Designed miniproteins, single chains, continued (3). Designs and how they scored, part 108

Each design is a single chain, and the fold is of that chain. pLDDT is the mean over its residues in the fold that is shown.

## One batch from the design tools (miniprotein)

Design m11768
Fold by ESMFold2-Fast:
Structure m11768 (fold): chain A 65 residues (1-65)
Amino acid sequence: MSKEEIIKEVEKLIEEYIKSDESLSEKEKEEAIKFFTEYARELLSKLSIEEQEQVLESLKKSLES
């Protein structure tokens, strides 16, 4: 995967996780998605492909719990 493809997968996982949280209002979900996806993109764009893949793997494992 390219760096951009990994970033998109991370953004998708963040969106899916936040959308699955029924304790959050629609407004809270929208704000959280925007905040965390923008934050993740900024950080990941500066990482190597190997480091980005490690972040993606860690998120997948965390969301499976």
Scores: mean pLDDT 79

Design m11769
Fold by ESMFold2-Fast:
Structure m11769 (fold): chain A 69 residues (1-69)
Amino acid sequence: DTERADEGARVAGRSFEEAKRLVKEGKYDEGVKIAKEGARRAAELLGAEYEESPDEKIKEMLKNAVEQE
């Protein structure tokens, strides 16, 4: 429902922001781990199927997000 979707988006957003900070500090593996955990938790809150992205794809997304700053 809308409230669960909002909470899922908030959890994913916060985890992604934390992961970006870790990537800026050169902690790539930690950033990927946090992003994965956030995505998994958001999916759980939404009652959705969790589809895990490859570590390389998540790392690329985090690097691109940092470059956009």
Scores: mean pLDDT 74

Design m11770
Fold by ESMFold2-Fast:
Structure m11770 (fold): chain A 82 residues (1-82)
Amino acid sequence: MEAVKAFVEAKRPEIAAEVRAGILAGENPGEIEERITERLAREAAETLGLSEEEVKYLRELVYIAASRAARETQLELEKAAK
């Protein structure tokens, strides 16, 4: 589980940047989150040799990180509109 956490933390800036760019481009936040989660889960499973349980946990952590980035981006856009 520690390798999964380290992987997601290392990818956190990339996740935030992709989510922000997608939202600014008018993409659906849920579709952005799913796309990022699927890609990173596949990459981590192949690179780290993760078990099914670890892949599931990674998907949950990536989804949380992407959802947080989407919320932060939406708050920034609301602030800029004032």
Scores: mean pLDDT 80

Design m11771
Fold by ESMFold2-Fast:
Structure m11771 (fold): chain A 100 residues (1-100)
Amino acid sequence: MNKEELIKKIEERIKQLEESLKVAEDYGRTDLAERIKKRIEMYNKALELAKQGKVDEAVKLIEKADEESRKFWLDNAEKRGLKLLAEQILEVADKIEKEK
């Protein structure tokens, strides 16, 4: 059943975002901290939807959030000539998630 796996994945992402938030706050990066807080709110919304059995809606929210993050990384890397490196980092992250 995909519901339990989805819930676990969302909870793990929230933990990672919370760690990133602490780092951003420690370095005084208020703009990054606000972005991370909004991302955590979106993932908490998706978690509630998944728990309610609205798996498709939860997946759509997570996928949209991930696409925005991925596009931001690729667009930023292209401006700096680092597109290939950014794509490799994302591919490794995807593999780690699948092997879990």
Scores: mean pLDDT 70

Design m11772
Fold by ESMFold2-Fast:
Structure m11772 (fold): chain A 77 residues (1-77)
Amino acid sequence: SEAERIAAQAALKAAQDQFKKAGDKIPDLKDFLLQGAKDPSLFPDASGKLWKKDPKLAGKALGDIARAGGEAYRRAA
């Protein structure tokens, strides 16, 4: 519950740091954020596992997070 939420938030921050370090390595991520991703169920998968699996899927998940978390996530990216 709370421990899992803390772990998920840490994983999200790690993914955001990866995005910042890599720069705009996922160019369609910006376009996906603009489209407004629709599947917030991907939120937990936005952690490093999805990022390694498929950057495009990671971009979709991050888009869902940005939409749900609003401007805060966009600024962090």
Scores: mean pLDDT 48

Design m11773
Fold by ESMFold2-Fast:
Structure m11773 (fold): chain A 80 residues (1-80)
Amino acid sequence: MSPFQRVVAAWRDLLEQALARLKAQNAPQEVIDVAQQLIDLADRLLAGADPAEVDAEREALFREHPEAVAEVNRVIDEIA
């Protein structure tokens, strides 16, 4: 794998762990949906999608769901 693909794969693994924890904690559906969408973006990057297009969609998620993104990031920080 390229160095970029290794970083994306590691990020995807953290997101899957975060999603499992959020589901176990009965987190709000918006937070679960944002975590799933971030996993889907990571999967698209691993499948060869344009990083600029994926980053634009990631920025849109951050703009539309800032509190949900903050909660996902908080859980990732606890795992990492």
Scores: mean pLDDT 84

Design m11774
Fold by ESMFold2-Fast:
Structure m11774 (fold): chain A 73 residues (1-73)
Amino acid sequence: MEEKREALLKAIKEGKLTKEVVDIYREMSDEEREALRKYVKENGSKEEQLRFDIVEALVDMQRAIDKLEEERK
């Protein structure tokens, strides 16, 4: 879905790392995430790559929180 990719690329370029952007990335398939990661690494500036790394870290952190909550229920 190109709309998700465009929204994420725009957010990375503008530095607008909102919950909406994090949620979009979380809902992407593994293939879509890998394609986006490759695109940012090849075409993104150092700053854009860092912002993408932040989005990935936020998604990983949310997944870790979700897993901890599930294990306690």
Scores: mean pLDDT 76

Design m11775
Fold by ESMFold2-Fast:
Structure m11775 (fold): chain A 84 residues (1-84)
Amino acid sequence: DEIERLLEESRRYLRLAVAYESASNLLKVGADTQGELGRKKGASQDEIDKLKEELLKSAEEARKLAEEYRRRAEELRREAEKLL
């Protein structure tokens, strides 16, 4: 029924939020290790800094998507509550 549909959609958005939160955290860890890995591979400091900047930007984009999906999940839960 309508309540079950809204709760299923809410759970779907929560799963997406968790996935993007995990992706954001992994990208931040990647950025933190670029200095050491880049130096071992003979990359310049400018190349390392640019790659770190790109990874941090991607991490922030993933974090924002996760927040949006969490808000959507909460909206759907509130809609279901109104039907109770």
Scores: mean pLDDT 84

Design m11776
Fold by ESMFold2-Fast:
Structure m11776 (fold): chain A 64 residues (1-64)
Amino acid sequence: SREKAKEELRETIKRLVKEGKDWGEIQAEMDKIAKRYGLSEQEVQEVIDEVVEELYKEALAKLG
């Protein structure tokens, strides 16, 4: 389903970021998932924004 595809994308981005992958590798994996499930550019960007905000908040909490 579309919801499962978005969840897979979210978890993949989060995992790759935590593994220290460069943005180029992360973008390549996101493109593969988006093409596989037919996700729109807007849907992909929404998931990216959510994951990035979550990870930044987690990082800030560890610093303060």
Scores: mean pLDDT 81

Design m11777
Fold by ESMFold2-Fast:
Structure m11777 (fold): chain A 63 residues (1-63)
Amino acid sequence: MSSKIEELQKEIRELIIEEAGLTIKALLYRLKGDEEKAREYFAQSQQIAKELERKIRELKQLQ
C-alpha cells in the first residue's frame, strides 16, 4: 500500500506539470493568433486533466 501511494503521488505531480505546460502552450499559440494550435494543446491539456482526476481518486481510495 505505501509504495503504491508513493507511486501515485509521483504520477500526480508529473501530470500536474504536464497539464500546466500544455495550457501555457495553448495560451501562447492563442496570443499568436494560431487558434487551431491553441485548440489542439487545450484538448491535450484536458486529456491530462482527466487522467490526473483518475489518479487522485485512486489515491483517495488507498487512504
Scores: mean pLDDT 84

Design m11778
Fold by ESMFold2-Fast:
Structure m11778 (fold): chain A 73 residues (1-73)
Amino acid sequence: SLPPATPEEVERLRKAIDELYNKAKEAIKQGKKQEASRYIMAIYMLAITARVLGHDEVAEEALKKAKEIEKSL
């Protein structure tokens, strides 16, 4: 079994997801669709990581953010 994450580790994961979300939105605003797609993929990878680590709420938040941005591509 994986060790339980500390609140600090969960917060770092959320922060990384939010940073990628903001970068993806900025890339879309600038017409950089390929760059935005790379950030979206990174968010999906972090969502998978969060799910594997048992952080279902964080994974769902990441998936929701990624799907929202994909609709703007």
Scores: mean pLDDT 83

Design m11779
Fold by ESMFold2-Fast:
Structure m11779 (fold): chain A 81 residues (1-81)
Amino acid sequence: MEGLWEATTAEGHTARLEITSVGETSADVRVVEGSPEIPVGTGTLTELVFGRDGRSFSAILHMDVPTGYGGTAVPVLATRV
């Protein structure tokens, strides 16, 4: 899916993502606007499930760099901007 997505963590931290390629349950992404908790950079989404109208999703975001939570993986909920 093309366009910008606003991703939010369980703790309420947000980042803006571009999806660069989409698989059946995964995608490649670029964080274009980050936070200390979700830095700007590249990553992948796994366990990707789109909402009923295709304007939201849930996934696990795996960053190529460590997140502010420690480690590289963060569960996110996202809505289309």
Scores: mean pLDDT 77

Design m11780
Fold by ESMFold2-Fast:
Structure m11780 (fold): chain A 59 residues (1-59)
Amino acid sequence: EELEEAARRAVEGHRADGIDVTLEQARKYIETIRRANELLKDKTPEEVGREFAAELAAR
């Protein structure tokens, strides 16, 4: 519900700017942001940064 509305707004905004973005791409992006926000809620910015750095180093 909320995700769908946010995705539609993102598509509309990009479309108005002449950027062709699909609803599926917008949904994936918003889901990623929501997941990141959930992680940030439980962790400090430093903790999130550390986990990201560890993932990058483990490549």
Scores: mean pLDDT 65

Design m11781
Fold by ESMFold2-Fast:
Structure m11781 (fold): chain A 58 residues (1-58)
Amino acid sequence: LSQQGLQYYFQGLKKEKEGNYKEASKYYQKSSDLFKQSGGTQGSDILDKKSKEMEKKS
């Protein structure tokens, strides 16, 4: 599993809690891309969806 992908996921959670949905969307997208490279397609799909949800809230 990508350690960098997990770091971006935690940054996304932090930004979401702060109400910074635009930044949260960006971090979730970066996390999704890295998990996809690591073979984690199910996790990347969930994060891609979450990124799009955050983008709509910004």
Scores: mean pLDDT 78

Design m11782
Fold by ESMFold2-Fast:
Structure m11782 (fold): chain A 60 residues (1-60)
Amino acid sequence: SEIDKYIERLKKRIEELKAQADAEVAASTDPREQQLIRDVAQGLIDIINYLIKEAEKEKK
């Protein structure tokens, strides 16, 4: 279904965000920047997880 495809795209985005955040943290030498990168990534992941939960409800 289109909803299943949407959920799979959201899961892939979480994987991509984790990989990007890990790379950005590794490239940073500032502990404050590393903390900000982690916090921003976690906030985005939390939003995507909420969207997955909402999409799962649509499947009944």
Scores: mean pLDDT 87

Design m11783
Fold by ESMFold2-Fast:
Structure m11783 (fold): chain A 100 residues (1-100)
Amino acid sequence: MKLYFARILVKFSGLSEEQLKRAKEQLRQSLADLAASTPGILSLIVEEHPDNPNVVEILLVAESREALDQFVAQLEQSLADIAKELGGSVEIQRSVTEVE
């Protein structure tokens, strides 16, 4: 079975420390909800960057490209909504690899 790995780098900007904490809490909740509701997501790891509190790395494994693309599209929308609500912005960098 081919697996699809995505590494998503999320960078928040324009947020205070308190707003950033709230953004990260909302992100973790959105990720949990999306993982539970998106069939074909096999694994999800969320790691906060030790050197930069504005950066969160998300690693996910999907059984299909469509499941991965659906998850990422919904995540990107959730991140944009979170950043807008808190008065900041978000940059998202995505890399996807196929492995057997």
Scores: mean pLDDT 82

Design m11784
Fold by ESMFold2-Fast:
Structure m11784 (fold): chain A 121 residues (1-121)
Amino acid sequence: SLEELLEAIENGDFDRAIELLKELHPDVSEDLLNVIRALLDPNADIKKAFDEASEEVRKLVLLAATKLGLEPALIFEIYHNIPLLTLEDRRRIAAEVVRLYLEHKDKIDEVMKELSKNYKI
């Protein structure tokens, strides 16, 4: 269930989270799974996972971080190797990525347009 998936993410059980996400959405992309794993696994190379991800997956992750006020910290960690994200922050981003992924694509685009209006000045 979605509740079990979000609980696994919040507890940092990335193996269980990936297993549940695949069970709920068998067609989920491998690059999305790799980014979620990298966010939850403190030994994973988040920069590599993000760089190897599709543009759609990268935008989804950036949108999730932006909604949580963690986008600058994520950018500094990925592109400048400055560890500003706590383990809790990474788990919160992963949970929000999953929530956004499970929403209709049109809703994600709508949220992106509203955020873009507020940040264009």
Scores: mean pLDDT 77

Design m11785
Fold by ESMFold2-Fast:
Structure m11785 (fold): chain A 75 residues (1-75)
Amino acid sequence: SEIDKINATIEELKKVKPSASPDQQKELDQLIDQLNQIKNDLLNTPDPRKQAVLVSASGIVISAASILIDRQKAA
């Protein structure tokens, strides 16, 4: 599910955060906050049209998070 993907991405962001610089930690925290907001919105939005928009938004944020996670792991 999208919720499972969001949760997995948040956990990966949390795992790389301790080894990141202070500026990178701030960026990772912003992504974690965005994903938690989208997750809460998805859980509380019964409208399929609004859910489709939220799923698209989660995909964009997950993609951005994956790029940052990969950069931290490649170091």
Scores: mean pLDDT 84

Design m11786
Fold by ESMFold2-Fast:
Structure m11786 (fold): chain A 62 residues (1-62)
Amino acid sequence: MTEGQKLAERVGEERADLFDALATRLLLRPDTRISAAELAERLGVSVALAREILAWIERTRA
């Protein structure tokens, strides 16, 4: 299981499609700015989990 799949599981089934769309956009469009707080609101998750998602995206782009 990939790190992205583990994060999607923690986001939950209802938001899995939204998570996949946002993660794909952020990976392909590094000029797109989104805060951890905004990501947390959009996905319905904690700010701590949103920070983990953003850190994973940054590591994956590098």
Scores: mean pLDDT 78

Design m11787
Fold by ESMFold2-Fast:
Structure m11787 (fold): chain A 70 residues (1-70)
Amino acid sequence: AADFTPEQLRALRAAALYGRGSAPAEIARELGVSPATVRRMSEDEFLELVSRRSGVPVETVRAIVAAARG
C-alpha cells in the first residue's frame, strides 16, 4: 500500500488536476503556490516540483498526468 502524507497526496492531486486541464488556481491550491507560478512553469518544471513534494519518481508523476488526460 502507498504510505503518503496529506502534503504528498495534495501534490499528486495537483498532477491529476493538471492532466485534466483544471484551472491554474485549483492546481496552485493543492501545491501551495500562486496561480501565476503555475502559469509560468513549464510542464517539466511542474512534474519535477510534484516529484520533489510527493517523493514519487518523475516518470510516475508523468503517468498520472497522462492517465488524467485520457
Scores: mean pLDDT 82

Design m11788
Fold by ESMFold2-Fast:
Structure m11788 (fold): chain A 60 residues (1-60)
Amino acid sequence: KPKKTVTLTLDPQTQSPEELGQKAQNLIKAVEEGADEFTITGDPALVQQLQDTIARIRER
């Protein structure tokens, strides 16, 4: 089975809050749909918050 890897960059300097929110929601949806691996880069605080959210979704 081919692994699905999702790459996401969160940069509040170049991206609007709306774009950041959309990217986060798209990643969350991919996790819920069973994506296997994620690479999240950019602002460390935003990356950590999104990783924590993914962990909570996977716990359920």
Scores: mean pLDDT 74

Design m11789
Fold by ESMFold2-Fast:
Structure m11789 (fold): chain A 65 residues (1-65)
Amino acid sequence: SEVIKQSAADILGVAGLIEGADEVVEIDGKLRLVFRAKTEEERERAEELSRSMVALGNAPAVILP
């Protein structure tokens, strides 16, 4: 799928989700959220946010320990 080449706010369309992310990165013209998750609870939350990203047409989030 193609993504509009605009600012991060315009491209993501996920104003509430980026607030909880550790970083926002651009890979191959697509924006991805990065989450640091050291506990199972944090990992589950990051996975839910990643599903929301995919549902809105974005690439899945990157989840790190």
Scores: mean pLDDT 65

Design m11790
Fold by ESMFold2-Fast:
Structure m11790 (fold): chain A 74 residues (1-74)
Amino acid sequence: SAHLERLEALAREMYAKGIGTFEELAEMWAELAAIAREQGIPASEASDLLGDLLLAISKRDEKALQAVLARVRA
């Protein structure tokens, strides 16, 4: 999915430079919401996944970041 590729690129960029602007957060949510719709994931679960992504990025936890991205793919 093109949305998954964009989400991974955004997450990787934010991991490298830290938490971005509100616009970058809105773009990350838009990509994640699109993936959730494609996969039949509830909006509440998509919101939890966004929170987990942002927490992993803020803590600079690469293992946690990769684990959340793997959950988005499943």
Scores: mean pLDDT 81

Design m11791
Fold by ESMFold2-Fast:
Structure m11791 (fold): chain A 62 residues (1-62)
Amino acid sequence: GGSAEGALRSAREAAASGAGRLAGAIAVNDVKKGAPREEAERVIREGGATREEALAALHQLG
């Protein structure tokens, strides 16, 4: 499995580049590839995505 720290770093890098929506999509895709949902939710909330982008990504996780 991937590192939660690695996922968080990727999400933060995407958000820092003005791509917070992409950070949420990366986290959702990680869950689909077998990452724990709880870790993806944590990355979405902490990874620098906007509140709206985080909520949209969490909604896609169900």
Scores: mean pLDDT 63

Design m11792
Fold by ESMFold2-Fast:
Structure m11792 (fold): chain A 95 residues (1-95)
Amino acid sequence: DVAKLLLTLGDLSASREERRKAADELAALGTQDPNVIDVLANGLRPGADPDIRREAARALGGLGGERSRAALEAALRVETDPAVRAALREGLARI
């Protein structure tokens, strides 16, 4: 269930392992669904928790495609957290 994976990725009450598994499962879908990509791109916003931004970057990198690339590039221009910047660059390198 994609909706459950998206909810888990954004849930700070979930463990880091559960959020990472959700990101990896989303990445493995190979979907180019704009609704999924847009939810993940929203997870990259500066107002989101850094752990959520990192996992969203991971998921988008695995999904690939032009929409994911554009979201990661836009986020990298405004991101100030070094760990999140590393995740964004790793995601882009995967595409």
Scores: mean pLDDT 83

Design m11793
Fold by ESMFold2-Fast:
Structure m11793 (fold): chain A 89 residues (1-89)
Amino acid sequence: MVSDEELQKEIDESLDLMSKSVANLFLSRLPEDEKEKAQKAIDEAIKAGYSYSTASYAVGKVLQGYSPEEMIKEGIPPGVVRIVTKTLE
């Protein structure tokens, strides 16, 4: 039987795996230079302590044309919004 803490970790790991699959789908459609910028934005967010699910979701929203204000309204942490928007410019 899984503890609440173990269950939360399994959920976070599953979200990260699903987010990698979803992120790879839209990243594979970008030109190589734009794909590198998107990957760098994800890497910078992870380096700052955010999960891959949070980082890739934020990058996906920027690539869809969402503003930083709209992303924050959706519940994306302001710190990751700042990192990915600044990296992608």
Scores: mean pLDDT 72

Design m11794
Fold by ESMFold2-Fast:
Structure m11794 (fold): chain A 70 residues (1-70)
Amino acid sequence: SMEGLSPQQQAVLLGAEVGVLHIDYHVKYKAGELSEEEYEEIMEKLREAEAAIAAGDLERARAIIEEVKA
């Protein structure tokens, strides 16, 4: 759980989660489960999450990741 983690530890775990989501959605796109437009929209959201992590806005990063996972 992220609840007991430092902001630096949370940033590392959120970054890893974004990386896993990049791979998972790429696999889905290659399998024909996503349109090109859906895939591009998801990739844009993941870039926004990465930017939020880099800026130290972990709340925003988590919200974007949760939206992408829904």
Scores: mean pLDDT 87

Design m11795
Fold by ESMFold2-Fast:
Structure m11795 (fold): chain A 75 residues (1-75)
Amino acid sequence: SLVEEAKKIALKLAEENPELFTEEDLEQIENLSEEEAAAVVAEAKTLEYIAKNDLSEEEKKKLVKELKEKALKEL
């Protein structure tokens, strides 16, 4: 399902960037809505496209933070 795919993506990002995710963020990831899941998948596709441009570690962390802020808040 879209929710399961989004949860997998979000949990991987949290595992790779633990400093960017609070306990409340992790709880929200466990309980993603359909709208939040759609936002996570859409933002992840954007990140994949941008990542093909050989981004620095700092730029990658900035994109992960932006994905989190957009996806975990209903747009």
Scores: mean pLDDT 72

Design m11796
Fold by ESMFold2-Fast:
Structure m11796 (fold): chain A 102 residues (1-102)
Amino acid sequence: MLSKEELIQQLKTVLEEIRKALENGDLEKAISLARKAVQLMADLVRLETDPEKRAKLVELHREITNLLLDAEQALKNGDYEKARELLKRIIEVMEKALEVAE
């Protein structure tokens, strides 16, 4: 298992990769990277020892998980505009998680 610092750096890298995938119009890659972000955030929740930070990370993890499911469904339905909007919201949740974890 990665350390908290390594998880934070991995999450930052994945965030940048999602931004690049969206810029390139690669929604399938962006969703695959978002799945990785959900797993990294779950690991951050497990490693967080501060109860207030942990509670906030749990809420953000639930939010990103729901957004990912909606984004996957939008992509499957061919609603590319909705998938892009949901992926942008996923980026916002990841930014909030990084602010909480740091």
Scores: mean pLDDT 88

Design m11797
Fold by ESMFold2-Fast:
Structure m11797 (fold): chain A 82 residues (1-82)
Amino acid sequence: SEKEEIARKLKEEIDKIYKENPNMTKQEFLDKVKEAIEKIMPEKYKEWKNDILAELDRLSQRKDLTLEELYNAIKEIIDKHL
């Protein structure tokens, strides 16, 4: 489906961001992920996009997560909302 293709592209971009920038802060990572979401997700899926962004905002308030845990949590959020 188109939604599965969008999720695949989004996860590929997130994987690239994570792997190419191992010394990123969690905030820098979240900002890059939000940019990828805005670029990749079309307006017709606005509800799905907003659900993912809302969960990212909740994750951004968690001080206990490592960058790797944040990366894995974001990928799980994308899969959950498929």
Scores: mean pLDDT 84

Design m11798
Fold by ESMFold2-Fast:
Structure m11798 (fold): chain A 96 residues (1-96)
Amino acid sequence: GPKKVIITAVAKSGDSSGRTVYISEVVTEDEVNEEKIREAVKKVVEETKKVSKNPAEEILIISDDEEMIEVAKKAAEELGLPSRVVSWEELTELFK
């Protein structure tokens, strides 16, 4: 089937709520597209900053495709952000 990666940026809310903000982008392709994955990482980082008013702290990567994972990790590193590979189940638990 098609290859898929979900890229999620994590930031602390800048308001008094103490909330954590998660913004996700999904990339689905028959072949790995490095540029689309890089654009997705940049997009979630920019959107989490707009929503949270704080910079992104971490990138969470969900994929069963190793090449997509490595491209997403490298894109996060280029933005100076740590990244972590998580399962679909682990991401779902974070949103509770």
Scores: mean pLDDT 81

Design m11799
Fold by ESMFold2-Fast:
Structure m11799 (fold): chain A 94 residues (1-94)
Amino acid sequence: SPIEKIKEIFDKTYEELKKIASPEVQEVIDRARKRIDEAIAAGKTPGEIINEFMRALGEIYRAAQKELTPEEVEQFKKIIRKAAMELQDIYDEY
């Protein structure tokens, strides 16, 4: 299902980001994850869930820019770009 594929991308992205993240950035990631889980539980459409996740990634990236080194921020950027591309592929199929 589209929701299952989206959730797999979310879970993988959260885990990759958490490996680099400071405690402060991990808190932002954990709040984003809960918000997305709530959107899925509320029966939001795949497109709405993708939009919420993209907003959450933006918030996570802003936190990373404040709390992490430039090298760690570049790693975050690559992980976020990969997730965005994978989600775009699902959105185009849906």
Scores: mean pLDDT 81

Design m11800
Fold by ESMFold2-Fast:
Order: structure tokens, then sequence, then C-alpha cells
Structure m11800 (fold): chain A 65 residues (1-65)
């Protein structure tokens, strides 16, 4: 129920998807993290955005041949 707990669960799910090479699932979860980040405030929003950006960079690099 807490937004932070939901974000932490999505974070773990993205890591699991990346470990399995499921890039489509990872992208969908990253988009859910972006939507959830709009509900965060203050410094937590900034920290969450950096984590989202880092995951996006990993997905982009894994898609690169």
Amino acid sequence: MDTISQFEQLFKQVLDALEKGDLDTARQLIEQMRELNTQLTGGLRGIAQRQIDAFQDVVDEMEKK
C-alpha cells in the first residue's frame, strides 16, 4: 500500500527480469516505476528517477549488439 514499498517491489522485479534477459518485461516494469515516481515527493523522487535512468541505460545497452 505504501508508494515506497511498491517502488521497491518494482525495483526487484526489474532486476529479476534483467537477470532472465526478459527485456520486454523490464521495459514495462520501468514504465510502471516512472508512473509511480510521479507520486513520490522531495528527495525520494530524485533518487527514484536516477534508479529509473540507470535501469533504462542497462536495457538500452543489453539491446545493443
Scores: mean pLDDT 81

Design m11801
Fold by ESMFold2-Fast:
Structure m11801 (fold): chain A 100 residues (1-100)
Amino acid sequence: NKAEELRLQKEQSLLDADLQELAQKAADELGVSPLTAYTAAYLIQEYMTTGDLEKVKAYIKGRLASENPNHLALALEYLGKQLQLSQDKIEELVAFVQEN
């Protein structure tokens, strides 16, 4: 639908080309939607640039109504490892998605 297309375009515009390629690879490798993979990439980028985990968690909670939580968790784990986010932070984000 148009809303999903506009959301995908907006999330793509917030990511550099390398991060967009990683998100597409995650979608292909994990069998999740490109939108879910780009959402995960954006969230990891926001955490890495701001250090504000609570802001990232609030965004996740707002998105869970429109996202598959298992697919979002898989994308966060994959992209977190590729972007060298610490294992403890990956586990915290994945647990938050799966529990909320």
Scores: mean pLDDT 75

Design m11802
Fold by ESMFold2-Fast:
Structure m11802 (fold): chain A 99 residues (1-99)
Amino acid sequence: AMAAEAAARRERHAALRAALAEGLDALRARVAALIAEIEATEPDRKRALLEQGVVLAGAGALLREALAAEADPARRAALEAEIARLEEELLRIAEELAA
């Protein structure tokens, strides 16, 4: 990866971590905003899909960290549901990239 791509990915991951600290709704909004920005700014479809995949995988990893520390059953269920949703979106991206 180019140094500029690595820097952009680090900034996006930091933004996702900050959003999750505010709450699950904030994380969902930030993921959607980052994907929309990638689609608006990346003219290469394959590169756009790869960068979207990085965002979704990063959000999933942060949610799994949160789930490992969460004791409340209702909050755990909400985190597990969001992880499953992001995994479905990531699989769709992987299938589109393979086509």
Scores: mean pLDDT 86

Design m11803
Fold by ESMFold2-Fast:
Structure m11803 (fold): chain A 80 residues (1-80)
Amino acid sequence: SLVSEIKELLDKALEALKAGDYKAAAQYYMEIRKLLLQLPEVFDEAQALIDQAMLAGSKGDYEKAKKLFEEALKLVEEAV
């Protein structure tokens, strides 16, 4: 499902950030953005949360990144 695909990519993005693999994290970010275009009603809010999560993770704040990704996923789950 769309929810399962986005969840898997969010989990992979967080693990890439923790590993310091910012190239992989950016690739997962772009794939997530592409899938979110299928949910225009929540796109702006979910993408803003993901942008904040990527920034937090790039600064080493993985707990903040995780919570922001979980909040974005909740919006996606409520939109499908």
Scores: mean pLDDT 89

